# Designed miniproteins, single chains, continued (2): the designs that were tried, part 37

Each design is a single chain, and the fold is of that chain. pLDDT is the mean over its residues in the fold that is shown.

## One batch from the design tools (miniprotein)

Design m5255
Fold by ESMFold2-Fast:
Structure m5255 (fold): chain A 76 residues (1-76)
Amino acid sequence: MELLRESLRREARAAEERREELVEIAKNGSPIEKIGAEFTALALRVSGDLAREVGDEETAERLYEVAEEVLEAARE
């Protein structure tokens, strides 16, 4: 489980660093870009579920937060 935990933490950090970019794409991107942002957010939610399953609540919350913001922006 060590590699999975480290991978999820790196994913959370990357998502947080790209949060503003993903939200902007979800709001104002082309139809294809908006679909891409939504799929990225859905993948982040799955990673959040995995983080919670392995007991990393902090990483799960971080992943869910970015995912929720991007999905909200995509659905307007």
Scores: mean pLDDT 83

Design m5256
Fold by ESMFold2-Fast:
Structure m5256 (fold): chain A 108 residues (1-108)
Amino acid sequence: MNEDAISAVNLASAAARKIDPGLLPFMEALKEAVEKLDSPELYDLAMQLTVLFLAARQGLITPEQLAEGLEYIRDQLKKLAEKYPEVKELFQKAIDLLEAHAARVRAA
């Protein structure tokens, strides 16, 4: 599962780069968490991000719907940080980077 989750996060990173390069620090932090933790929830989350970013790139969702999807991902990461305290710092880094990105988008 770990290798599948790494492949999924690499796909999500490629999609993110095409819609908003500002998401790449968040994707890099998420990849670090995936490399340290073998979890089906991380694979599912990476696949959800890939679908979300591809939908945004194709114009199938609005910027507001993309923001809502990323808030849902952030909430899932908070739950994972509570479930897996041994890698909590990596999840917190990803959460902080995603929240910083959301703050910059709202300020623009």
Scores: mean pLDDT 82

Design m5257
Fold by ESMFold2-Fast:
Structure m5257 (fold): chain A 104 residues (1-104)
Amino acid sequence: SVEELEELLTRLLEKLREELGSDDSLENMVRSIAATLEAFKGIEVPESAKRSVRDFAEYLLENPEALWALIELEKSRPGLSPEIRELLEKLEELAKELGFKKPP
């Protein structure tokens, strides 16, 4: 499951980078998303989870609230492409398959 989450996150970050016209590394994009989670959801992401997409994926599996918060925040972006929407839907499906209950 961590391999599946890492793959989906990598695809999401690459597509976001492409559509935003950014040349940031995936690690910098993880840090940007972590900062957004901290600012808008009060979720304190440890530095160990910000070092790579893999470390972030492992953190999200241990902290399902952070995974759902990430999906919610990214889905709230205006003008989402169909490709990003599909990836976010796949993340929601994976979270459900892992038994992670969506918060109210």
Scores: mean pLDDT 81

Design m5258
Fold by ESMFold2-Fast:
Structure m5258 (fold): chain A 96 residues (1-96)
Amino acid sequence: GMEEKIRKLKEKALERIEKLGVPPDVLEKAKELIEYIEKLALEGRLTFEEAQSFLDAVVAIAHDLAEGRISEEEALRELEELRRGVEEAARRPPRP
């Protein structure tokens, strides 16, 4: 069902991030955001497609840091900005 798809999407995102070897502070913030996205999706406050896009964005930030494309400070800032975007999306009325 949809709940199982959401849980698997979250598990895949966590596995991908854990393999990247990013600093502990970034890993903790990324995991907290992944858990928050899963919670909102399970509550019906994010669509499956929104949850997938936000989870992919968290992984992309962690990957950019692991590849040396951004600093740890930039990664933490981007994760904070992404969290604000997630909160804003969750406040919109559900679109059919």
Scores: mean pLDDT 85

Design m5259
Fold by ESMFold2-Fast:
Structure m5259 (fold): chain A 82 residues (1-82)
Amino acid sequence: SNAELNKKLKKLAEEIKATKLSEEEKEKLKEEIIKLLRELGFSEEEIEEARELLEKSDLSGADLKIMLEVAKMALAKKKAEE
């Protein structure tokens, strides 16, 4: 549910406020997000667009971790519906 997602996001935000992510950890998160997008059925063309967006957006570690969790939830739902 959206309420459960909001609780998860708040918990992640609190954990990240205390922890600084390294550039290497951010790059790993970006690659995991891209991998999940492929599993979600995005085309290689769409993956290239997503990679470019991630590189251009100066995203914080918090933003990336939230995106990763959302992508994981989307993939879990897709697998449950197939």
Scores: mean pLDDT 76

Design m5260
Fold by ESMFold2-Fast:
Structure m5260 (fold): chain A 65 residues (1-65)
Amino acid sequence: MDELKKKMEEIIREYLLENKDDENLTVEKIRERVEEKLGIKISMEEAVELTKKVIEELIEEENEK
């Protein structure tokens, strides 16, 4: 469970970094990407929570620089 969650976070992080300037970037697209890459289904609530966590980590990294 925890390992799968970490893998989902890594996919979200990569997708956010690759699509930083994408005006159409939504949590729904992020959820679809995770589902496609891992062959699983996740709730929108899980996708929101994971995306928020990854964004918070990215902001923290930027503030350290």
Scores: mean pLDDT 76

Design m5261
Fold by ESMFold2-Fast:
Structure m5261 (fold): chain A 133 residues (1-133)
Amino acid sequence: PLPPVLKDEAQLVLDEHRELVLRVAEAGLAAATDAGHRFLFGQIRRMAESGEVKEGPIEVYYLLAALNYVLFGSKVGKAVVQSMLQSTDDPNLVNLAKALEAIREGDFETAREYKAKLDAPFAAVVDVLLEEL
């Protein structure tokens, strides 16, 4: 079952930044080359289109919580980003977490450096955030 804290964080970013979440989802979908990434970003798009948190893979809620950290400084979102930094076996999670922390701190040069190390769908997420902020 989805933890209530993650559902609440996902709903908060949809309530406050629905159009940004939609742009993130559309950019990720356009860049996605595998079925897993298409499914992930497709679920995010459906939630953004409805404005409601729906059932989906746990990674949807982690990404939405991480967006809450970037946009509001959410403590739950920060904990998700810190967890991603500890995923040493997944370079995309580590590099995405570093890019998101850099964006939150206003270090856009460092964010672009880590973006260059990401797979295309996650690089597209960073691009949308850099354009919005």
Scores: mean pLDDT 84

Design m5262
Fold by ESMFold2-Fast:
Structure m5262 (fold): chain A 77 residues (1-77)
Amino acid sequence: SMKEEIKKELEKLLEELKEIAAKMNLTPEERAGFEDFLASVEELIKNIDTLSEEERKGALETLKGAVEQMKKRLAEQ
């Protein structure tokens, strides 16, 4: 289903973000903010069944953008 496809993609993107973050030289403050962001994404994925289709699609687009931004930052380090 579309919901299961979105959930699987979100889980994949979350894992990719964790891998990218592990390679980045983050300050303690930046790391704390990033960990809070990851926790929010994990909570969203856990509650995916309670979200509307619009909210699920919005979360997917937001996380895709975050991955692309972080990849760019990693490449510029």
Scores: mean pLDDT 81

Design m5263
Fold by ESMFold2-Fast:
Structure m5263 (fold): chain A 76 residues (1-76)
Amino acid sequence: MKKTHEISIDTSDEDIERARKELEELRKRKDTHVKIHISYRDEEGEERARRFILEVVSEAERDGSIDVEVHLERVP
């Protein structure tokens, strides 16, 4: 049974770096389904979120260590 871990971030450098560090630790465990919720306000935020998602998904697929589910939400 996979453990579920949830990460909620905005597109700030601080939140992205925090999520990156958490994901590195979760990849070492190899038995985790990760749900990432990313909130963005504008087109720059959306691009930043998509870049981060591509990075995370590529790393997870390369290692086969974790499953990643991402939800993108625009906030007013």
Scores: mean pLDDT 79

Design m5264
Fold by ESMFold2-Fast:
Structure m5264 (fold): chain A 89 residues (1-89)
Amino acid sequence: MGKEAMLQALDEAAARHPEHRDLFEELKASVEKTDPSVAYTALQLLAVGEELEGSPDAPVLFHALSLYARRLGRTKLAEEWEKRADELA
């Protein structure tokens, strides 16, 4: 799926986590300049990196990944990301 689904997922995540809005605006700017497959891989690596550091951004990034997977119709993958976000929140 293209940039549009990723940008929509980031917008929805920003609406659900207004305290992290600046993070999502920065990620959206990066996605606009990047190939969608590279952007998705980068978001996954960022989320895992933030989790390893114990960052409060980690659950929010996994929620964004869940929303993106949901927009692609990948229900099982969305559920896996959502569970990881909930365990960190």
Scores: mean pLDDT 79

Design m5265
Fold by ESMFold2-Fast:
Structure m5265 (fold): chain A 65 residues (1-65)
Amino acid sequence: AMRRRRLETAVDALQEALDNPYADPEEILKASERVIEEARALGDPQVVERAETLKKKAQEILEKR
């Protein structure tokens, strides 16, 4: 319960960071990988899917340089 809420909050924070033009997409990429690892350890497929989506978006921003 508490761990799932923290992961949900972390994913929401990453989504907000991705929407911020001053955020570093490389940092978002690294943070999303950490969230994916923790969500997989807890067995939460919804958080894993959301974090993987954010990771892909951060990668796309880096590639569009």
Scores: mean pLDDT 77

Design m5266
Fold by ESMFold2-Fast:
Structure m5266 (fold): chain A 75 residues (1-75)
Amino acid sequence: SSLVEEFRKRIEEMIERLRREAEEKGLSREELTQRFEEEMAKLVEEARKAGIPESVIEELVAEASRRFTEMVREL
């Protein structure tokens, strides 16, 4: 499952980038949420094209949503 781990790392990198952008640009919670949703939609499409099962994609989305919520609470 090196491919699944690759997507997990990409999600972590995306959330870290959003945290930095929030701090540097003063993005609102709504702007952060919109960017997160746009980035996740792209990652989900790539994961489907790569042949990752829908159940695994759902787990990745749930993990990402929890991490994103925690990040926003820390801002």
Scores: mean pLDDT 87

Design m5267
Fold by ESMFold2-Fast:
Structure m5267 (fold): chain A 71 residues (1-71)
Amino acid sequence: MDERLARLPPVVREALERTRELAKTRPAGVTIPSGLAYVMAEQPDISPEQWREALALADEIADRYSTKPLS
């Protein structure tokens, strides 16, 4: 995870780091609005690979800190 964070643009990396910190401290069940999507929308030159990797990392952060998904 951290290695892939280091490969992303600094603005996207910082947004994912903030998301990770919030996921660690916020109660379960709180949905964070689409902050990552907004940050990526501000990056018109972001590559499709970087976009997909950022979304995959966001999912991994959610999985890591949600413990078990409610089904």
Scores: mean pLDDT 64

Design m5268
Fold by ESMFold2-Fast:
Structure m5268 (fold): chain A 60 residues (1-60)
Amino acid sequence: GAKDAAEGAAAGGAAGRPEEGARLGAQNWSDYVASRKAAEAAARGDSRAAREGALKAQEG
């Protein structure tokens, strides 16, 4: 479900966050910031913030 997908997306973002963000480039700044916040939250173990960022990105 969406909950499982959001957790997976957050975990995936954390794994490749710095390279993915850089590759997307500054033109996707809003998406980059959202994914970066989710990745950093996941890395810290803050699943709540990670889920919020991932869900918002998926909804958009």
Scores: mean pLDDT 56

Design m5269
Fold by ESMFold2-Fast:
Structure m5269 (fold): chain A 75 residues (1-75)
Amino acid sequence: TDDLDKKITDAVQAVTDALSGSGASPAARVQAATAVIDGVESGDKEAGKKKLNSLESQLGKDVVDKLKKILDDTI
């Protein structure tokens, strides 16, 4: 729906902002973005958060917490 498309678009922008300045590898950033977007699209924020937790060592806790907040705010 248009509402879901807007949520995905808004989540993509928020994820880009949260990952800006991250020293993580491009692969880790792509995995993080995919975890958030898949979570928003499926409506399963807990699955998204679980994937983000697996990336904490690469992204850092602050970035992971910001990405989890995007899932909480969007779903």
Scores: mean pLDDT 80

Design m5270
Fold by ESMFold2-Fast:
Structure m5270 (fold): chain A 98 residues (1-98)
Amino acid sequence: VAATDEQEARLAELIAPLEPEYEELLRKLREYVALVKEGKLSEEQKKLVEETLAQLRALDAQADAALGAGDIEAAAEYYRQRVALLRETLERLEELLK
């Protein structure tokens, strides 16, 4: 089942309260990705960033599958899981700083 414009609009409404936090967390993660490329992070920090990127890709794929099935609640839940993963990862990365 393909997502309709109406289903996509409903998803947008469900995730709207999380959008500002998600954008800020993604911005911070992008800064850490740049530090990985520059060789400025420890191996432990680099591994955490790489594992988080893999998990975010998996959650995106699951959200797309849920939207394709018309399951807007599941798609919104995967979005919430992405936000939670970003919070946890950024807290952990900060703790690994000397």
Scores: mean pLDDT 81

Design m5271
Fold by ESMFold2-Fast:
Structure m5271 (fold): chain A 56 residues (1-56)
Amino acid sequence: MEELLARLEAADAAEARELLRSQGLDPSLTQAETFLTLVRGGDVERLREALAALAR
């Protein structure tokens, strides 16, 4: 997870979407943009909740 967060911080929305897909998730482009905003804003708790919701 920590490696994924570091890569997401440096990624654009399309790259973030592909990174999440490689982890078995399938976010929309809008969801990937939201995750990037949460990572860059330091809102790791909200990001973790969003990723858990997407994994279901």
Scores: mean pLDDT 74

Design m5272
Fold by ESMFold2-Fast:
Order: sequence, then structure tokens, then C-alpha cells
Structure m5272 (fold): chain A 94 residues (1-94)
Amino acid sequence: SLDEEIEKLFEEYERLKKEAEELLKKIEDEEVKKEIKKLILEAEILEGLALILLGVMKATKIEDKEFKEKAIELLKEAIEKLKEAIKLAEEALK
């Protein structure tokens, strides 16, 4: 179901965000830190937009498949940004 997919995406988002933030603490290069922070912020904005869509549906009691699919798309984009942040951090730590 779309609701189960949304729940799993939020769980993956939280796990990856925690990983990115822990790796960020180990980075000494200020330019790399700025890029990682930017990617995390972009992920937070995308997650925030997904939460707004889901919150509006709950508040209005309107179930809309297209809004749920858009929330899934936004969460997948947020997860991609966090994966980019993690890769950048791991490369800087080599």
C-alpha cells in the first residue's frame, strides 16, 4: 500500500539523516562541510514538503492518491540527497 511505502521511506530517511549527521562531525574540510550541510538542508526541505502534503490530507480528511504519490516522490528525492551527503563525507574521510 502507499501508506506502508510512505512509512518505510520515513524510516529510511531518519536512518540516513542520522548517518549523514554523524559523518559530518568527522569532517575537517570546511568546503566539504558546507556542501554536506547544504545536501542535508535540501533533504530536510523535501521531507518538510512531504509532511505538508500528508498533513493537509489529514486535516481536510481528503484521501488523494496523487498527493500520496507526490509525497513518496519528495521522500525518495530527500533520501537521494542524504545518500549524496554520505558518499561525499565518506570520500572526504579516505
Scores: mean pLDDT 90

Design m5273
Fold by ESMFold2-Fast:
Order: C-alpha cells, then sequence, then structure tokens
Structure m5273 (fold): chain A 105 residues (1-105)
C-alpha cells in the first residue's frame, strides 16, 4: 500500500541517519522504528476520533520517542561517560524518530 511504502521509506531514512551516528544494528533500528510509527499512527487515529486531547497526544508521542531512544541505546550497548552525555544522545535519537513520525502525520 502507499502508506506502507511511505513508512518503509521513512524507516530507511532513519536507518541511514542513525548509522551516521554509529548505530550499526540495522535490524534493531528497523524494529524500533516500526514500533514507534505503529504507536504514533494509533495515537493519531485516537486524536482524529476525539478519544484523546491534543495535550494527551503530545505527552504519549514524547513518551513513545523517549522509550524508543532508551531501547536503542541499551540494545546497541552505547557507552556514555555521564548522565549529560546519555541525555544528549537520547535527545538526538528522539529528534530523528520524531522527524520521521512527522513525515507520516
Amino acid sequence: SSMQQRIDDVIDDIVTQLQSLGFTNTDTIRTIARDVFDNVLALKDQLNAGKITEEEFQRQVVRTLTLAAQRLLRENKVETKSAAEEMKKLLEIMEIFGEGAKKLL
């Protein structure tokens, strides 16, 4: 379907961006990205149906991105020297997934 092709193209772009940051496990990236988009699209459907508020939608999207970024760091065993370095990496990953999700919204 045209939606599936758009999702696959966005996931390919995310894989490329995260590989440039040193994440080499492409299968892990693809799995996490699909989970993010499935969740965000389901949240958008709930928002469009009036079942959740804009505020709740924003909170749940941020939560989804945060959990995805934490999972990616854990699964790729990325070593960080401080809480500040870990936070910086989490924010970079969240931005990449968030920009991808915006292309589907």
Scores: mean pLDDT 86

Design m5274
Fold by ESMFold2-Fast:
Structure m5274 (fold): chain A 65 residues (1-65)
Amino acid sequence: SAMDREKAKALAKKLAEELVAKIKAADPNAKISIKEEGDKFTVTFTYKGKEYKVVIDANDFLPVV
C-alpha cells in the first residue's frame, strides 16, 4: 500500500477542517471545536441549542491490502 497512517490522518484532518469551514459558511455564529484523539477527529458544533458530533476516522481512508 502506498498510503500510510500519517497520510490517512492528514486527509482526515483536512476533511475535519473543511467541515468546520462549511459549517461556519452556513452559520457564522456556530460554536465549533475539533478534538484530535489518536487517528480520530471529532468535530463538535451547536445548532439551535443542540450539540452535534461528527467523527472522522483516519482508518476509514486506509486501503485494503
Scores: mean pLDDT 77

Design m5275
Fold by ESMFold2-Fast:
Structure m5275 (fold): chain A 87 residues (1-87)
Amino acid sequence: LGADLYIEPILELIRKAEEYLRKGDLESAQRALEEARRLLDEFEDLMQPALDGSPTEEDRQYIEDLISGLRKRIDDLEAALEEKIKA
């Protein structure tokens, strides 16, 4: 399944955003999170036909868990970035 090709870049951007936030590079952190969210949205759109095509419960749960987990990580980092910008 080609999901790993989409997930790896998103995870790399999330890791870079975490590092930029630790270093106080808020502009680079923001750009990394914006790109990660864009790639996640593209991945979700690409997976929609597979989810609608009567996948097994295991396959559907796996994809939904991946999307939800990545979304939460991006949301949490965006919240942390917002707090640092306001401080």
Scores: mean pLDDT 79

Design m5276
Fold by ESMFold2-Fast:
Structure m5276 (fold): chain A 79 residues (1-79)
Amino acid sequence: SEFDKLVDELLKLFKDPALQQALKHIRKLYKEGKITPEQAVEAIEQLVREQIGRDPSLDKEKADELLNKLREVAEKEAA
């Protein structure tokens, strides 16, 4: 799915093991229907922004692009 591809792109940008594990866990919960598309995107946005706040060397512009695309996918899947 497009959601899976965008999460894979975030996993390529962020090498922090704890963040990678958290992103994979959110993806699993979403695929199992345990959280809504909006809840999944909100959780991912929070985690990514917290990581960027701790490491200013990270590609914030690319992260913002991927987060915007995730939100668009979630809005389509929530309909």
Scores: mean pLDDT 81

Design m5277
Fold by ESMFold2-Fast:
Structure m5277 (fold): chain A 60 residues (1-60)
Amino acid sequence: RIAQLQAELAALERQIAELEEEERKLLKEKRYREAAVYFSARGILLAAKDFLEEEIKRLE
């Protein structure tokens, strides 16, 4: 249902924000290889977020 999809969206947004903060910390420490792993993970979650946003809009 819409409420469940909105909860999943909120969870994804929190995970994306956490990955972005970890990525920023790694970049400050010049740990570029490890930061690249977070770049990839964030990209996957951003794609999932986009799909969930489209699903919610269809149900509105």
Scores: mean pLDDT 80

Design m5278
Fold by ESMFold2-Fast:
Structure m5278 (fold): chain A 88 residues (1-88)
Amino acid sequence: SSQDIQSRITIVDDDIDRLQQQRDQYQSQGDDQSAQVYDQQVQNMQNYRDQMNSYYQQGDYSSANNVFNQYNQDYSRSMVQVNDIRAG
């Protein structure tokens, strides 16, 4: 449903916001190396979010769900820190 896709986009947006906050915190401390790691994650997540939103606006909820499933697999497998953000 459209509501289900909106909820999934919100999950991705919340994940992006948390990683951006961590990126900005490291950047403000002069830890450019750690900030760059989070920035790379943010860019990847924004690409997923933009694909989901594009399909959602076209009414292609099936493709939007497929993108979210791929996002969830990549997110869950890739990063302990990202999993800690979701858990905390």
Scores: mean pLDDT 79

Design m5279
Fold by ESMFold2-Fast:
Structure m5279 (fold): chain A 103 residues (1-103)
Amino acid sequence: MEEKEKLVKEAREAINDARTYVSAARYAAQQGRGFEDYLRKAAENLARAQILVEKVKDSPEYEKLKAELDRVQAEFDEVARINPEAARKAYEEATKRIEKELS
């Protein structure tokens, strides 16, 4: 069994980091400040979490991690509605970067 506990921990950390950056983006947007950098960091951690969660899909923690990931993704999508163009660019750049990092 290939270090599944480590992958579960890394997946949870990526989900928590994504949630932190989504919250920061929402707060910055509410304050009328630029939030594109927070959206990019949130997208990067969401992309990382998605890949890591898929790697642990046979673990007992999978369903809980997936539910947490889906919740953070929904929160990201809500903030993304404030600036859809910036969110789309952040997501595309993050996906390419993280897929290369974890390949």
Scores: mean pLDDT 81

Design m5280
Fold by ESMFold2-Fast:
Structure m5280 (fold): chain A 98 residues (1-98)
Amino acid sequence: SMNVEKALELAEESIELAEEALELAKRGDLLGAIGHLLRIIGLELDLERLDIPEEVKKLALEAIRLAREAVLAALRGDFERAEELLEKAREILEELKK
């Protein structure tokens, strides 16, 4: 459905923003990383408003939550944890595509 495709797009965009925020944080651009975190929060709110099957919504929100947690880890300087969280977010996104 169109709304399920939108949920996948929001989840993927959140992961891509988190990956970019990790690179910003690695080079000391913490304000840039925070800007990406705020954008991810906006995408999470957009996804919460979608009328989609509950199981799809739950998995897509979990992927965005992991992306958000990855940015928070990166802002703390825990880049290894951020990368682990992003891998897990990508795994959930691939499960959603099946």
Scores: mean pLDDT 90

Design m5281
Fold by ESMFold2-Fast:
Structure m5281 (fold): chain A 57 residues (1-57)
Amino acid sequence: SSAVLDQALEMASAYDTTKGPIPDPAVAELQRRLGVPGPIDGIVGRETLSALLRHLR
C-alpha cells in the first residue's frame, strides 16, 4: 500500500544508520500478514524468516 511505502521512505530517510538494523514498515506489514509470533518490529529476524518459510511451503 502507498501508506506503507510513504512510511518506509520517511523512516529510511530519518533513521540513524549507525544504530544497527533499520526498522522497515513494509517488513512490519509482512510480519503482520504472516502472523509472526512476538512483537511486530519491522526487522527480519528468526521469527519473521520462519513464518516466511512456512508460508512458502
Scores: mean pLDDT 64

Design m5282
Fold by ESMFold2-Fast:
Structure m5282 (fold): chain A 69 residues (1-69)
Amino acid sequence: SNAALAGGLIYQLFRGKELPEEEREKYVKALREIGEEEALAMVRQFGELLDLPEERIEALEREVRELLE
């Protein structure tokens, strides 16, 4: 599912991996299909699950917003 794909790619971003442009486009498409509100909720959920500092969660939220326009 698109949500599962988006979740997997968000997890890879949390690990600090850069995505190739082709995979980035796939990421953006999956995030657009679930919508910004849901995408940001997933980032927050994964950040809390991984016990990330608030500053890192906020940085990832900014990156997701930028990917979504």
Scores: mean pLDDT 72

Design m5283
Fold by ESMFold2-Fast:
Parts: C-alpha cells; sequence; structure tokens
Structure m5283 (fold): chain A 71 residues (1-71)
C-alpha cells in the first residue's frame, strides 16, 4: 500500500518536472523505488501535454499507458 503511495508521489514530481520544461522539449525520466518498482516517463518532442508512462512491478511485469495532461 505505502509502495503505491510512494510510486504516485514520485510520478507526480516527475510530471511537475515535465510541465516546467519549455514547450516542445523532449524528456525522459526513469526512477527505481526502494520497493523494487520502477517507472519511466517520456514526453516526446513537439508535444507539451503528451506523456507516455511505463511502470515495472517487482515481479517483472510491466504496464504502459499514454495520456494527455490537462490544460
Amino acid sequence: MDDLVALSEHIQRALEELRRLPPGEEKHIEKTLDSGMSFELHRPPGDDRLVHLKVTLPNGNSLETTTRLPE
């Protein structure tokens, strides 16, 4: 439970970092947590709202999603 809270907090901080970049700037952020979970965020060049998120669980399974940040 606490591991999911920590993951959410790290993802939120990474999203805030992406929002502070100049418009159209590409950025990759990757972090591994003490729980063994890891995540990867990618904002592609030319899109200031599109974010690709990949989460890898301690058991080796991965989940991917793509979303657009609200204005």
Scores: mean pLDDT 74

Design m5284
Fold by ESMFold2-Fast:
Structure m5284 (fold): chain A 65 residues (1-65)
Amino acid sequence: SMKAEQAITEILALGKEAGIEVKVEFEGNKITVYYEPYDSEKDARFEAEAKEVGKIFGFEIEIHK
């Protein structure tokens, strides 16, 4: 769906801005975000922002690290 594409695009952009290599999977109403933790402050901010994108677009965000 267009909403899923927008949400995924925003999450990938957030990762790029934070210098985080991010992989995303989408299934049903869930977006799974995979990344390798490196910087506690940047990582925490990225996770919070990714979850906010999920709230805005109506998707469950699951984070795997």
Scores: mean pLDDT 86

Design m5285
Fold by ESMFold2-Fast:
Structure m5285 (fold): chain A 87 residues (1-87)
Amino acid sequence: SAEEKIAEIEELKEKAIEAIENEDYETFKKIVESLKPIDEKLADSLLKLADAVLSDTSSSPANQKVMLTYAVEEAAEAIIKKIKEEA
């Protein structure tokens, strides 16, 4: 159901943000990979953004966390909106 899919996205969003807060970027990337069956383009964009942000040694860890958290929140909202529109 749409409600079950939305709940799954919200849970994955919370887990991704927790991984970012803990600087556990391997778990973060695995969570994003699990979004590919739902929205492959957004998942690929998040992985590309994560690689760019995390490879930039001039960025502070705090700034990296803010950027990735914002991207996760925006991606989750976009997926939820799409699920609601497809229902």
Scores: mean pLDDT 84

Design m5286
Fold by ESMFold2-Fast:
Structure m5286 (fold): chain A 77 residues (1-77)
Amino acid sequence: SLILEGGILEGLALIAVGVAKLTKGEGAIKSAEIGLKLGQEALELYKKANAPQSLIDGAERAIKEAKEILEKAKKEL
């Protein structure tokens, strides 16, 4: 199921974002980049599956948070 696959990728994106919050510098950047990529992949699967808006919103929030962490981490280098 595209929805199940998207949900797994979103979960992994949230874990990567969480790891980025616990680290600094290059480690935070790498973890945030992984979270961003996985969140974007989850969003594309949700869109292809015509998933409920709540799932699409969840993936978009993960992407937004990953981008914010990535920008902050890059500024602190």
Scores: mean pLDDT 88

Design m5287
Fold by ESMFold2-Fast:
Structure m5287 (fold): chain A 90 residues (1-90)
Amino acid sequence: AAGVWRRSPETWAAPRELGGALYRAVRRIETREYADHVEVAGYALAQASDGDWSEVVHVVRASRADGERARAEVRALLEAEAAAADAAAA
């Protein structure tokens, strides 16, 4: 069945700007609520100079009570990937 409710995407820039790099790293988290569990999907988006996007997706399933913990886990994964992308772009 489709998810009955979705938390608004949380989007934020990388912790530091990439300066003159052609890509800007943007992170996004979506939470889907189901009757007995939640799914947290994390995206690391890189915007090319012409507006194209690429993404990496992490998905964590947890009980409803642990939804915020799952969200924090996905956030940590996205921050690690954003840091790696920043290092590669420098």
Scores: mean pLDDT 58

Design m5288
Fold by ESMFold2-Fast:
Structure m5288 (fold): chain A 93 residues (1-93)
Amino acid sequence: SNLEEFEEFKKKLLEESIEKINSLLDPSVSSKLTPQEIVDIIQNIIDESVKKIEDKGKELNVPQEVIDKAVKEARDILTEKANEVLNELGTRR
């Protein structure tokens, strides 16, 4: 179903986005970036992920309320992960 395809897309995209945010914990990456650059990269990952969810939901004609809920859940999950990564990086300095 279109809803099942949307849920699978969302799950995979969130896993990939979490992995991208986690990659900033690599000292070979984080040591070359300012704190502001790290925040900007994370914000871009979140914004791009949300846009992809919205675009896929519209493509599949998923109800707008379902798309809005998925977007909110994705922002909440990715923001929580961002805070975990930023806290970990802050304790290393």
Scores: mean pLDDT 88

Design m5289
Fold by ESMFold2-Fast:
Structure m5289 (fold): chain A 73 residues (1-73)
Amino acid sequence: LSAAEAAALLREAAARLADPAASIGLQTVADMVESGELSVAEAAATVRRLAAVAPLSPEDRALLDETADQIEA
């Protein structure tokens, strides 16, 4: 994926997340990948880490893992 495609997927997932803090976190990752501050691979790793450590519902956690899978390839 291009940085723009990854950022678009991250923003789409952010809009679907129930947790506001996770949504803001994903929007920040989208901005960082679009600006080139994070690579697509680093963005995917960041999303997977958020899914692993954040106090999220199983639904939000599954959405983050799915999003990371989509942006990794």
Scores: mean pLDDT 83

